# Ledger of designs, part 28: designed miniproteins, single chains, continued (3)

Each design is a single chain, and the fold is of that chain. pLDDT is the mean over its residues in the fold that is shown.

## One batch from the design tools (miniprotein)

Design m9005
Fold by ESMFold2-Fast:
Structure m9005 (fold): chain A 71 residues (1-71)
Amino acid sequence: DRLTDEEIERLIQELKERGVSPETIEALKEYIEWDRKIEEAKKKGPEQVQKVIDERNRWLEEEAARRAAAA
């Protein structure tokens, strides 16, 4: 929840070096982008935070359903 851009780049690079799949790396990037949106929303007020959380929860539910259907 508190990763800087530099920490994100470092984490992505470490995962690539360790041979983590491109799909896992892309999922991590998406999750980190949601964290950034929430942090930006916190500066604008609780209503904006709730909106971003609702959007992220919808995305997580869709991703979970997609993975369940693929299994």
Scores: mean pLDDT 74

Design m9006
Fold by ESMFold2-Fast:
Structure m9006 (fold): chain A 60 residues (1-60)
Amino acid sequence: SHMEKLKKEIEELEKRIDQLVAGLRQAEAAGDFDTALDLGVQLISEVVRLNILKKELEKL
């Protein structure tokens, strides 16, 4: 169903966000500021996408 597909996409996206957060923390600890910036931009984009999907799920 569409709801099951949305839930799966949300779960997969939340896992990606967790990995990006972990990677960002590691890059910051290592002083790798270029990697930290790239991961930070990706994190913002993925969080925005997650919020959109969660709002769509709430409408069902």
Scores: mean pLDDT 87

Design m9007
Fold by ESMFold2-Fast:
Structure m9007 (fold): chain A 82 residues (1-82)
Amino acid sequence: MIEEAKKELEELIKEAEEKGLKLAALAARAALEALEALEKGDELEAEIHEGLARIYLGVAKIIGDKEEAELAEKALRLLESV
């Protein structure tokens, strides 16, 4: 359900920001924006934001710690669950 995934992404953004995990927060925001675009029927905007979320996850896996990569991956999983 999109509404539940959006709520979990909002909590994930808050967790990442409180922990100073900037790449995870950026991935979660991009995933949230992708879901908002999907609700509006804007498939192109959704695909752009999903692409950005995947880029932030990729960067987190290269230069972030394990926790940042795991939170960024959770954001993409929440997006892909809808």
Scores: mean pLDDT 85

Design m9008
Fold by ESMFold2-Fast:
Structure m9008 (fold): chain A 81 residues (1-81)
Amino acid sequence: SEEIHKAFQDLVAAVFNNEPVEKLLKAAEKLLELTKNPKIQELLKEFIELLKKKDEMPEEEFNKKLKELLEKLGKELEKEF
């Protein structure tokens, strides 16, 4: 889906541009609404939970975990194309 691909690209760009958590949450929630894949839905829920815990960990650890989840999301989305 072109909409899913664009929503994922928007999420990736927001992460790498260090956008506020509120913007990352909005992008992740939009992708969650568009996807019908249960595995991608679980990864997005995990991503959203990580965003809510940003203040509980060092920035470097947060960014590492965030990027790892984005990589997992990208790999699962590639299987749909």
Scores: mean pLDDT 83

Design m9009
Fold by ESMFold2-Fast:
Structure m9009 (fold): chain A 94 residues (1-94)
Amino acid sequence: MSPEELAEEVLKIVEELLEKVIEDPQERQLWIGLARFEIETILKESKSIEEFAEKLLKAVEGLFETLKRLYPEKAEEIDKALKEIKELIEKALK
């Protein structure tokens, strides 16, 4: 898996989670935009798939901790998405 493929697959999981967590379309688009910008920035600055994966995981964990504080009733859905992303990153590093 290329870094670009990993970025798109992780963004799909994040977008699906945000659709389940955030009912307001405008707020959801803002969150999607922020996540995409952060992931694209990390991708551009990373020199290897390993560096990209480490920075990506840290960024996603930070995003999801913020989401759990704002939407504690969705903590299980957020934790499930984080597990999927961690598994995807582990597969990408092989």
Scores: mean pLDDT 86

Design m9010
Fold by ESMFold2-Fast:
Order: C-alpha cells, then sequence, then structure tokens
Structure m9010 (fold): chain A 73 residues (1-73)
C-alpha cells in the first residue's frame, strides 16, 4: 500500500514539474493528472482507511510541492 502511494505521489509530482517547465500542455497535464487521481481513488477504495489516507496525502503532497516550485520559478 505504501509503495503504491509513493509511486502515485511521485508520478503526480513529475507530471506537475514537466508542466512547470512548459514541456507539456495544460490539457495534457490535466488529463494525465486525472488518470493518476482516478487510479489513486480506486486503490484507496480497495485499501483500509489508513492506506487510503496515505495514498490521498501522497498524491496531494506531490502536486502541492510541485506547484510551489512552479510559483517559485
Amino acid sequence: AKEKAEELGERARELALRYARGEISEEEARRRGEEILKEAEEEASKSDKEGAELIKQAVAQGIAEAGEEVAAA
């Protein structure tokens, strides 16, 4: 469960960073981000409450951290 949470969080972070660098379009970033969120929700639904919370927090943290780097750049 924790490994999946970290993987999803890192994927979200990397996607946001690529968008920050202008390497992908906003539309592509949104579409790929929605796929990551959907996968995270499905994993959360199949996990216990603690695992579900960990997955949600990892994804949200990855996005927020990358977003702050965009604002700082």
Scores: mean pLDDT 73

Design m9011
Fold by ESMFold2-Fast:
Structure m9011 (fold): chain A 74 residues (1-74)
Amino acid sequence: SKEEFRKRLAEALKVVAEHLTPEQVDAASAAFNRAIALLDEGKSIEEVKRELLEQLRAAGFPDEVIEEVEKILS
């Protein structure tokens, strides 16, 4: 469900934020807030996942962080 996925998004941000610098936390928060907005706009869970992971890669996050997010969202 979208509600369950929204909870997973919040948990993923919380987990990764514990290992990030303040600047990286801001970038991650922006990416996750965009994901929530896309979900609220009616985008599918799969489209939202794709967009979020692409945004994190574009922002230069390490593969380990991206993989952790992907696992939490699966």
Scores: mean pLDDT 81

Design m9012
Fold by ESMFold2-Fast:
Structure m9012 (fold): chain A 63 residues (1-63)
Amino acid sequence: MEIYKVTLKDGYTPSDIEKEIEKLGGRILYRNEKDNTAIVEVPKDKIDELKSLPNVLSIEKVE
C-alpha cells in the first residue's frame, strides 16, 4: 500500500471519490473538506488508476 495526498477538482468533495478509492482496494485515511483534499491509501499497482479518476486534479506521494 502507498499513501497519497489527493487534491480534487472544484465542485467535488472527498466523499465523491470514496467509492472509487474502495474499488481500487484502497481507503480514505483523512478528509479535508475545506482544502478539498484527502489522504488515501491504495495498492501500488492502482496508482495510475487513482491519477486517472475524473474528479482528481492531482496526487502527491506521502512518504
Scores: mean pLDDT 80

Design m9013
Fold by ESMFold2-Fast:
Structure m9013 (fold): chain A 65 residues (1-65)
Amino acid sequence: MPTEEEIREAVLKVAKRKGITLSDEELDQAVELARRILKENPDMSVEEAAELALDELITRRIKEE
């Protein structure tokens, strides 16, 4: 399992590439989602899990905001 710091760095890198601004709370939520995705999909890369977590977070934001 990658470290929390490695997952956080991957999330920030993907968000920057996509032009997405994250609050500290949203960053923590994305990290938690990415960790869950990696636990369910151990063959997945950290970058792939970060992208899926970010897409899930954006989808949730659209429905709630």
Scores: mean pLDDT 78

Design m9014
Fold by ESMFold2-Fast:
Structure m9014 (fold): chain A 55 residues (1-55)
Amino acid sequence: SLTEELQKLVDEASELARKLVEAYKAGDEEGAQKYTEELKKVTKEISAKLAEAYA
């Protein structure tokens, strides 16, 4: 279902946000960039699914 797919994406975004914070605390700029890009991708997927639901 859409709800289950959204929950999975939200969980993935939460995990990526956690890794981003850890990279930031460690001064890992490469890791921070990687997780930021991955988080942007997941957020875009969430937005796309919500846009489809409202279309």
Scores: mean pLDDT 84

Design m9015
Fold by ESMFold2-Fast:
Structure m9015 (fold): chain A 102 residues (1-102)
Amino acid sequence: MEEILKVLEELKSKAPPELHPLVDELIEKVKEVLPGLSPEEQARLLELVEAMRVFIGKLSVEQQKEVLELFLEYVEALAAGDRAAADAARERMYEIINAALA
């Protein structure tokens, strides 16, 4: 739990100020959802947040916003037990990150 929240705070520090409200919403949603997740789901969430922390600075502001909005969709889908929606959001996030690295 602490590790995921720490990485999200580091992510916020790398994001432009205009996106800080979206990151704050994400942090609060993660705090709400985390206690209900399995250890395996928590590990996948940490992996995703670590990827975002590493790569967010290489994205345009528009791509950063889209990835953060998809991350909110991912966390909400996990809370709802909608694995298909969670997997779709996560795949789209990695697609944007990978395209930006090319």
Scores: mean pLDDT 82

Design m9016
Fold by ESMFold2-Fast:
Structure m9016 (fold): chain A 70 residues (1-70)
Amino acid sequence: MDELVRRAKELIEKGEEAFKQKDYDKAIELYEEAIELLREALALDPDNVEARQLLAQAEMNLEVVKYLKK
């Protein structure tokens, strides 16, 4: 579980870097991968506050990137 959260956090950081570089396709891919890992973490422990916060962050960032890509 902690490994899933740790890896998702790293993917979010890489997605933020890709977003800063205007690489929206890479940012979307990285955020979607992070979201899947966080969903798995929450399936194992629904009360994991860090996983919930990171999931909300990744979902918000993904939505922003998708709107900017239009």
Scores: mean pLDDT 85

Design m9017
Fold by ESMFold2-Fast:
Structure m9017 (fold): chain A 85 residues (1-85)
Amino acid sequence: LTEQEELRAQGIAKILNNGDDEQLQQARTYLESPNTPQSVKLRALELVSKSPTAKSKSFLEEIASNSKDPELQEAAKQALEKMKA
């Protein structure tokens, strides 16, 4: 990842953990976009898996069930698996 891509992934992870509904909707749109680098999407989910909140778990469950991007859907399932109960 470039430094800018890493910072973007960190920003997304922070939104997934603590964002309001508007921020979460914008993050979902960004993660579902085919124009978003796959590396940024996967890195954001990895960062969330290390320090999740109830909010980010719910968000990842939604992606795992309903995402149109199969790679993102699989990454969300893997992130949830890493989030030990």
Scores: mean pLDDT 81

Design m9018
Fold by ESMFold2-Fast:
Structure m9018 (fold): chain A 89 residues (1-89)
Amino acid sequence: VRELLERAAELIAEAADAAKDRDAQLAATFALIAASIALNLPGDEKEKAEFVLRMTRRALEAARAAGDEETARLLEEAEELARKALELA
């Protein structure tokens, strides 16, 4: 679980850096904060993974709406990793 969320966080960070659209960049940054919370703070593993998945999906929607294909691709990979983390939590 932790390794999947760490990998998702790396992809979300790349997405935030690559984002050409302000809204997509902001959403990816919020997803990165969610991943940081999940990795560093105590709490339920399923709730943490669900939170990362939810925020990553919001960022992916923003990237797709902006037509930012590169950022969307990174967030699609991060979403799959967060989903797998949730299934294993």
Scores: mean pLDDT 82

Design m9019
Fold by ESMFold2-Fast:
Structure m9019 (fold): chain A 96 residues (1-96)
Amino acid sequence: MKKAEEYLEKGKELFEKGKVEEAIEYYEKAIELDPEYAEAYLNLGKVLYSMGLLEEAEEYYKKAIELDPEYEEAKKNLAEVLKELGKYEEAEKVLK
């Protein structure tokens, strides 16, 4: 949807400006308009990761991969967060 993409881009702009809470709101709006928007879940995960919310970031990266199993950036970010959580075996499995 055109509007979901606009919300995603606004969220990215806000995150770049350090407006983390507002970025989350726009990513959530993008997901509400397009629940299959894998990129919106990836970007929401990135924001949560930047806040130190590692378990929440893991959930959103997993959702992005569920929606797009070939999403290399989401797999790489998931592997990184899993390593920080001490889930080394799960991290190696994701990168295969």
Scores: mean pLDDT 87

Design m9020
Fold by ESMFold2-Fast:
Structure m9020 (fold): chain A 112 residues (1-112)
Amino acid sequence: SELLEAGRRGDPADVEPLIEALKDPDPEVRRAAALALGMIGHPRAVEPLIELVLDESAPLEVRVAAALALGMIGHPEAIEPLEKLIENSGSMSPLDQFQVELALEATKARVA
């Protein structure tokens, strides 16, 4: 809840603490941190979120949250990682697949 409040605040000073929270052992903390970084929209979050999207050891719910965050930021470097997540996620539910595809389309629209 505190992490999501940081996202709503939109303070760039919260970006580095939220990037550290992406490494938290609790997947709910990692998911909340990813969404908060997406809400702030700072480009410094792009590379850490891409790493999380591509981390096959991370829970799918966390990777989907990172994908949604990248869609909110709309940075061109996110396009290939998002496409790779869609192609390689055979265990993804139709809803999760739709959310990642929506993030990809949102990213493409922002960088056009």
Scores: mean pLDDT 83

Design m9021
Fold by ESMFold2-Fast:
Structure m9021 (fold): chain A 57 residues (1-57)
Amino acid sequence: MSEEEVEALAERIAAELRAQGVTDPTAIANHVRKRLLEEGVPEELAEKAAQRVADRL
């Protein structure tokens, strides 16, 4: 999975969490990272993608 694919997935997860009423950037980042790790994304890429989506909020 490319970095771009990981970022796109992270943005989709973050959007879903916001639709469910999660507004805390830290909570969103933690949930995104956890979900990416469950999908088999390397920890380094999962952390970077989660931080990027949090920074965009």
Scores: mean pLDDT 80

Design m9022
Fold by ESMFold2-Fast:
Structure m9022 (fold): chain A 78 residues (1-78)
Amino acid sequence: SMEEALKAGDYEKAVELAKKEIEKNPNNVTAWLKLGIAYLKMGKYEEALKAFDKAIEVDPNNYTAQLLKEEAEKKLKE
C-alpha cells in the first residue's frame, strides 16, 4: 500500500502507487496527500506543492494538506 511504502522509506514506490490510485479516482484526497508527502521526502518540492494543491482543490478544508503545502513552500524558499 502507499502507507507501507512511505513507512518503509520507499518513496518512488509510494509515488507509483499514489499515481495509480489517482488514475482510478482523481478525487482521492488521501492519494494526493500521499503523493505530495512522497515527493516532499524526496526533496521534489515543486511536485509536492502541485500534489498538495490538488488535495486542497478536492477538499479545501483539509488542514493536513494546507500544513504540508506550507512546509513545501518553505523548503522551496530555502
Scores: mean pLDDT 86

Design m9023
Fold by ESMFold2-Fast:
Structure m9023 (fold): chain A 64 residues (1-64)
Amino acid sequence: GMELAAQLLARETGLSLEEARRLLELVADGHIDEAARQLAELTGLSLEEAKRVLEGALALSKQL
């Protein structure tokens, strides 16, 4: 579920678990562009890279 996806996102990006969880909640609520902007700012990824990472993590959350 979302908790395991948040743990994996945090490990991949170096974010705290709290930050990763909040970003995934934003994506799940349909705010992917806002979540991608925040992830890009925190990690130095491009907006397109951040969006791909978040989409992958959300897809994984639905499989777990």
Scores: mean pLDDT 83

Design m9024
Fold by ESMFold2-Fast:
Structure m9024 (fold): chain A 98 residues (1-98)
Amino acid sequence: SKKDILKDAFKALIERLAGLTPEQAAEALRNFIRLAKDVLGFSDEEIIEIFKEVVKEMTPEQKQRVLEALRLAVNDPSLTPEEQELFRKLLEIVEKEL
């Protein structure tokens, strides 16, 4: 399904974050979320549910990289208020699973 494809793509992205700077990782996450919303048509609620599933499967090292990337992403001045709210929710999800 489209949700399974998005989940697998999220997992692949998170694995690739190990090779990126925190700033590059933040940009990669922003671009991925925008693609999921604007091109693939996923709602914020669907992205949140898929992200929760992916976070449960992450290693502690992956959670730490994603946490650092999301902290940078949420402060990006190019984000809309709606995007800022989504990134805050994603950040809270990772923080709860540390």
Scores: mean pLDDT 86

Design m9025
Fold by ESMFold2-Fast:
Structure m9025 (fold): chain A 94 residues (1-94)
Amino acid sequence: LTPQEEADVWLALGLIADTIGNPKAAIEAFEKAIEIDPNHPDLPLAYTLLGRAYLKLGKYDEAIKYFEKSLEIDPDNEEARKLLEEARQKKAAA
């Protein structure tokens, strides 16, 4: 497997973990994908998914950080913007 193909496998495993309600396993898988291919074409998506998993764990500072990283690469990403706003609101309420 190329680094990109290996990262694709870890992204898929992270999505499965997130879907079955295991955000910790999702975080580990997404972080592994980013580590293997830090120049992956789906890097903004990986950051958005990582932020969403942190948000599910109530780790709002980490969630905000990764949504901001996603938006630095893809500023027109409406999903990342909405999730960033949600994370900021939840942090303010906590």
Scores: mean pLDDT 87

Design m9026
Fold by ESMFold2-Fast:
Structure m9026 (fold): chain A 71 residues (1-71)
Amino acid sequence: MRYRITLKGPKSLSDAYNAAKIASQFSPMVTATMTGSDTGEVYVDIPEEKLDALLEALEKAGFEVLSVEEI
């Protein structure tokens, strides 16, 4: 399934890249972007059963998960 994950915490493209790098451990189809000075989005194609593990990994890396939406 394809998801849009909105994160608070990325302050630069480097931080967004780190979020994408974490997500790439769960899916080969990952894109990340900055949407504000302290917010970003990660687009990922991941099985539903692996989504919770991805969200935990992002939060452990210091990102706050604001929303998760299937796209």
Scores: mean pLDDT 80

Design m9027
Fold by ESMFold2-Fast:
Structure m9027 (fold): chain A 96 residues (1-96)
Amino acid sequence: MSDKQIEANVLLLAGATALVTGDYETAIEYFQKAAEVAKDDPRLQAIAYFGIGEAYDKLGKKEKAAEYYRKSWELFEQAGDTEGAELARKKAEEAA
């Protein structure tokens, strides 16, 4: 893995930990950093945007959640991750 992929994965893990502990705003910050680091990796970027969508959904910000789930869906399709794309699509439809 590249140094950027390692950094992105560490940030994704930090975001997921914040999400599980209910620190949704901190989760968004970590996932935003992960997406920026992973800008050349559509799959990692898709995972980061999915996490942002989940955090906004937990905050009750349904419109923002749907926006980030839709972005995640597009990136999973670009990455050829059919399972990730289907999950993100379902979450976008539920939040809209």
Scores: mean pLDDT 88

Design m9028
Fold by ESMFold2-Fast:
Structure m9028 (fold): chain A 60 residues (1-60)
Amino acid sequence: MAPTGEEARKVGEEGVELARQGKYEEAQRLLTLAAVGDPEAAKEMAEETRKILEEQGVKA
């Protein structure tokens, strides 16, 4: 199910929160879904997630 508009942003934000919790596979899945609905918002959230991964010592 592909989210659109505001749903895509919420899904992307959930992905970022999952990355902060160390749930990287679930975070990647949600960010991919967000990118289908809102590519620009997903790009911003992917960059935020990448920073979180680097801070946690995970290679992006």
Scores: mean pLDDT 74

Design m9029
Fold by ESMFold2-Fast:
Order: structure tokens, then C-alpha cells, then sequence
Structure m9029 (fold): chain A 70 residues (1-70)
């Protein structure tokens, strides 16, 4: 099972790193990508494959926005 507390701990560390090395806009997009990935993993664990595919599609949209920022 996905550990919510462990995920939150990792998200906190990632956010601190990004705050030192990225623009606020890039940080928000990267945080959205992480959040969508975590939700997708939870959906897969719960057997909600269709929901996981929708979350994956949203993650691709965020990646496209990140690519467009360069």
C-alpha cells in the first residue's frame, strides 16, 4: 500500500529543493506533476485503471506546459 505519510515527507523535501533551484512557476508545475503521479499510483493500487489513465493524461499536459516554458 502507498504510504501517505512517506509521500508527504518526500513531497516536502522536493518542494524545499525546488524553492532553491527553480522559478515559482516551474515549482508549481513540478508540484502538480508530482501530485498527479501520486494520485495515479493510488488509483492503480485501488484498481481504478480508468482514473489512473485520466491522471496520466493530465500529467502529460503539465509536462507540455513545462516544455513550453523553455
Amino acid sequence: MIDEEEIEEQRKKAREYLEKHSTPEMQKLLEELIDLTIKGMKALEEGKKEEAEKLKAKAKEVVAKIDAME
Scores: mean pLDDT 74

Design m9030
Fold by ESMFold2-Fast:
Structure m9030 (fold): chain A 68 residues (1-68)
Amino acid sequence: EKVKKLGEEGNPAYVPYLAKQLLSPDTEVRVAAAEALGKIGEAAIPALRGMLTDPDPEVREAARKALE
């Protein structure tokens, strides 16, 4: 999955691309984007905080874990 690989590289240049994945109707894509953003760190914090209000509990948990 490309989304997960971009997070593992830790490059903040990928934050805008990953933030667009948070608008996906697919819950699995949004979870993967949260995990990837968590690996990037500080530049991703605003996007991750927005995910704490996602309707899917798996997406919220992924964002919460990424912020720890």
Scores: mean pLDDT 74

Design m9031
Fold by ESMFold2-Fast:
Structure m9031 (fold): chain A 57 residues (1-57)
Amino acid sequence: GEAAKKEALELARKYAEGLGKLSGTSPEQALEAMERAAERDPEKALEQAKGAVETIG
């Protein structure tokens, strides 16, 4: 739901640099990709963000 969307975006903002490194993109591009994912499926976006954060440490 809406809470999942907000949490996914918060995680993406906090770990944008790490997400960009994992994808070979800039932090801005990583944030944009997460925003699109959160619009399509907030729950999936949150799970993806959590998984990426776990991978980064």
Scores: mean pLDDT 78

Design m9032
Fold by ESMFold2-Fast:
Structure m9032 (fold): chain A 73 residues (1-73)
Amino acid sequence: SSVEAGQEAIKELQELGLSEEQAKLALQLAYHLIKEGKSKEEIVEELMKELGLSREKASKVVEITLELLEKIK
């Protein structure tokens, strides 16, 4: 289900050192920007700016969000 896929994505982000709240916000922001057609680089930069994530963590958020979107199609 989409709920289970979302919970798995949150857990993966928590393993990277994000709090549950940060993981939820990161997924929501990345999802919104992907739907707007933003590039991976633009999404990474916005995640760094809005959530204070490192470039490495922001890049992982984008990858996890894209995998989540593929699963919930």
Scores: mean pLDDT 84

Design m9033
Fold by ESMFold2-Fast:
Structure m9033 (fold): chain A 113 residues (1-113)
Amino acid sequence: SELEELVRRIEELIEEMARHAADADKVLALAREIGRLLAELGEVAAERIRELKKTSEEEARRLAEEAKERIGELVNRVGEVLAAVDPETAARAGGIVGDGAVAAIERIEEALA
């Protein structure tokens, strides 16, 4: 599915970030890509939630919960990688990824409402 493909792409970028933990510019560039893909994942999930709401509010709510859980898992994995990164770069990268995750969650919750 498109959601599964986006999750896989984000996981690949997180692994690349781990390989480049000592390169501040590369970490920040990867954080921007991860943040954008998290926001995109939120949009794709929101569209699917709106479709599901027409036939099953229960299925729509379940997809929303699953998508939010997957976003949380991805953010936690980024946090694990950032533990090996310089603190100032880690704070900036974490903020960028966090902004993407917040945007994704807000879109999901808006679609469910």
Scores: mean pLDDT 91

Design m9034
Fold by ESMFold2-Fast:
Structure m9034 (fold): chain A 54 residues (1-54)
Amino acid sequence: HMTLTEEQKKALERAKELLEKGEIPPFDYGFSLYLSNMTEEERKKLEELFEKKG
């Protein structure tokens, strides 16, 4: 449950770009699913991006 697949890594890269553009709001349902399936390091990176954005 903490192992990222190639597709999950790609999705995280995409999510990062969308977050920087402000396309994805924090705590939407899709993002919650990504947080559940990502590694602890990746979750921390995305959380930091949200904090920087907001």
Scores: mean pLDDT 59

Design m9035
Fold by ESMFold2-Fast:
Structure m9035 (fold): chain A 61 residues (1-61)
Amino acid sequence: MKEALDHLARGYLAFKAGNYEEAVKHFERALEIDPSNETARRLLAKAYEKLGEKEKAEEVK
């Protein structure tokens, strides 16, 4: 869906800017819209790792 891809793109831009909390919100939204999106799941896990939230990163994988 276009909405899931839009959130994925916005999350990635936030991630590149170092705004990991914003990136998490966008990736969570992308997965809410398309739960099968492996790219969004992987990027969400990486964003949690950057925030030091190891347990949340493992839950997403």
Scores: mean pLDDT 80

Design m9036
Fold by ESMFold2-Fast:
Structure m9036 (fold): chain A 60 residues (1-60)
Amino acid sequence: METKRRIQKAFIELVEETEEGPSLREIAEKAGVSVGTIYKHFKNKLELGDAAFLLKMEES
């Protein structure tokens, strides 16, 4: 799985585990990347959330 998709999957899994939602640090740790790597693929947490939502809709 490519790094970008791995980050999106980590976000989806963490969102399902917590009502409050995950921090970028928690997403990075679950995906096995740095927070800086997340910012290389997504401008901010909102953009990551939008991309993860679209991925979840496609896979569901």
Scores: mean pLDDT 76

Design m9037
Fold by ESMFold2-Fast:
Structure m9037 (fold): chain A 58 residues (1-58)
Amino acid sequence: DARQELLQRILAHETGLPLAEVRALVAASRTPEELAERLVKATGLSRDKALSAARALL
């Protein structure tokens, strides 16, 4: 999915996470809230920004 790949690449660039790590977090998460929590712990991103990104990715 080209849109999902682009969003994952943007998030990887903005957070400094490897693209493979972003993909793994997305694959492991069932809800936007779960993905947002994982992103906050991995990157220090604010919960609001993490939740916005998670909703776009799931």
Scores: mean pLDDT 80

Design m9038
Fold by ESMFold2-Fast:
Structure m9038 (fold): chain A 95 residues (1-95)
Amino acid sequence: VDLTAQAFNNDAEKLTEAGIGAYHEGNYDLAIKLFEKAIKLDPDNSRAYRNLGKAYYAQGNYEKAIEYYQKALELNPNNEQAKANLEKAKAALAK
């Protein structure tokens, strides 16, 4: 059972927005779950990967933050936000 790409992306977008809301509330566990659901619906969603990285960074899990920022850049190499977030996470991990 597959959704059309447009319907799939619309659901992923809504989950990404809900995850951003949870992140702003400081509920990083909920944000992570919502972003992971968005990625399952739209695996090419660079924005969801970047936000998933931000949620892990906020929890102090810099290794996972780096992994997901790298995924975001792999999907969209011109994502300056993901590049900046990646450098910040690497600095936090490396001291």
Scores: mean pLDDT 81

Design m9039
Fold by ESMFold2-Fast:
Parts: C-alpha cells; structure tokens; sequence
Structure m9039 (fold): chain A 68 residues (1-68)
C-alpha cells in the first residue's frame, strides 16, 4: 500500500541521516541513491528533511552554541 511505501521511505531516510551523523559516507551515499531512485515527491521530501536535520545539527556544533 501507499502507507507501507511511505513507512519504507521514512525508514531509509532515517538510516541515511544516521549514517551522515556517524560519518559513514559510503552508507549515506548508498541510502541517498536508493531514495533518489524512487523518483517520488515523498522520497524527495524525506531526503530534504534528513538533509535539513543534519545541517541544523552541524550548524549548532560549528557555532559552538552552549546548551541552555
């Protein structure tokens, strides 16, 4: 079903984000390519959310912001 496909894409995007956060560039590249091969709006949105989450975490780290 479409719902099952969306859950599959979400799980791949989560693994992609986790791989990027761990610095596993080969695994991240593989997972991103799998998501891009789907060529759907949902897959593109999940990639975008994962990328934005990664960028936000890296930005906070780079700026040396103190935890409240």
Amino acid sequence: SMEEKIKELQEKAKKYLEAKLKGDEEEAKKLKEELEKENTEEAKKFIEVAELTYEMKKLVETLGLQPV
Scores: mean pLDDT 79

Design m9040
Fold by ESMFold2-Fast:
Structure m9040 (fold): chain A 99 residues (1-99)
Amino acid sequence: MEEAREAAERAVEEANRAGRAAIEAAETAEEGAAAGIAAAGAGAAALIAARNGAAEGAREAAEGAERAAEAAEEGKAREALREAGEGARKASAEALKAA
């Protein structure tokens, strides 16, 4: 549980970083706003996975959120959206197995 919680906290931190970068781009890029929302979703999925004891799911969501934050900061909004979505999907699948 501790490893899952730490991974979920990391995912939330990276999702917040991605969200801030996406907001800075949002006035000129609708894709930036979408990427920020997707990253927030990955953070939420990590928290759910952690609550269900799915440490691997929380870790996958954290990694996805981190890659999404990096892509958003580089102005690659579409890549950020893809990375955040993949992390969230993996976290959800592991959370369902653990539930």
Scores: mean pLDDT 67

Design m9041
Fold by ESMFold2-Fast:
Structure m9041 (fold): chain A 55 residues (1-55)
Amino acid sequence: MTIEELKKAGMSEEDLKEFVELARKGLIDPSEREILDSIEKLKEIFEKIKKKLEK
């Protein structure tokens, strides 16, 4: 999966930057990254992580 595929899935450039920051902070498990071959799975994981982080 590429950044372009994530954009096509409806993730904005801002959302992608947030996603990268979550990964940098170690909030995204590397093993889950391999599941991101599915765009729908990516959205589910992203929403779960955002829910944990959003104040």
Scores: mean pLDDT 58

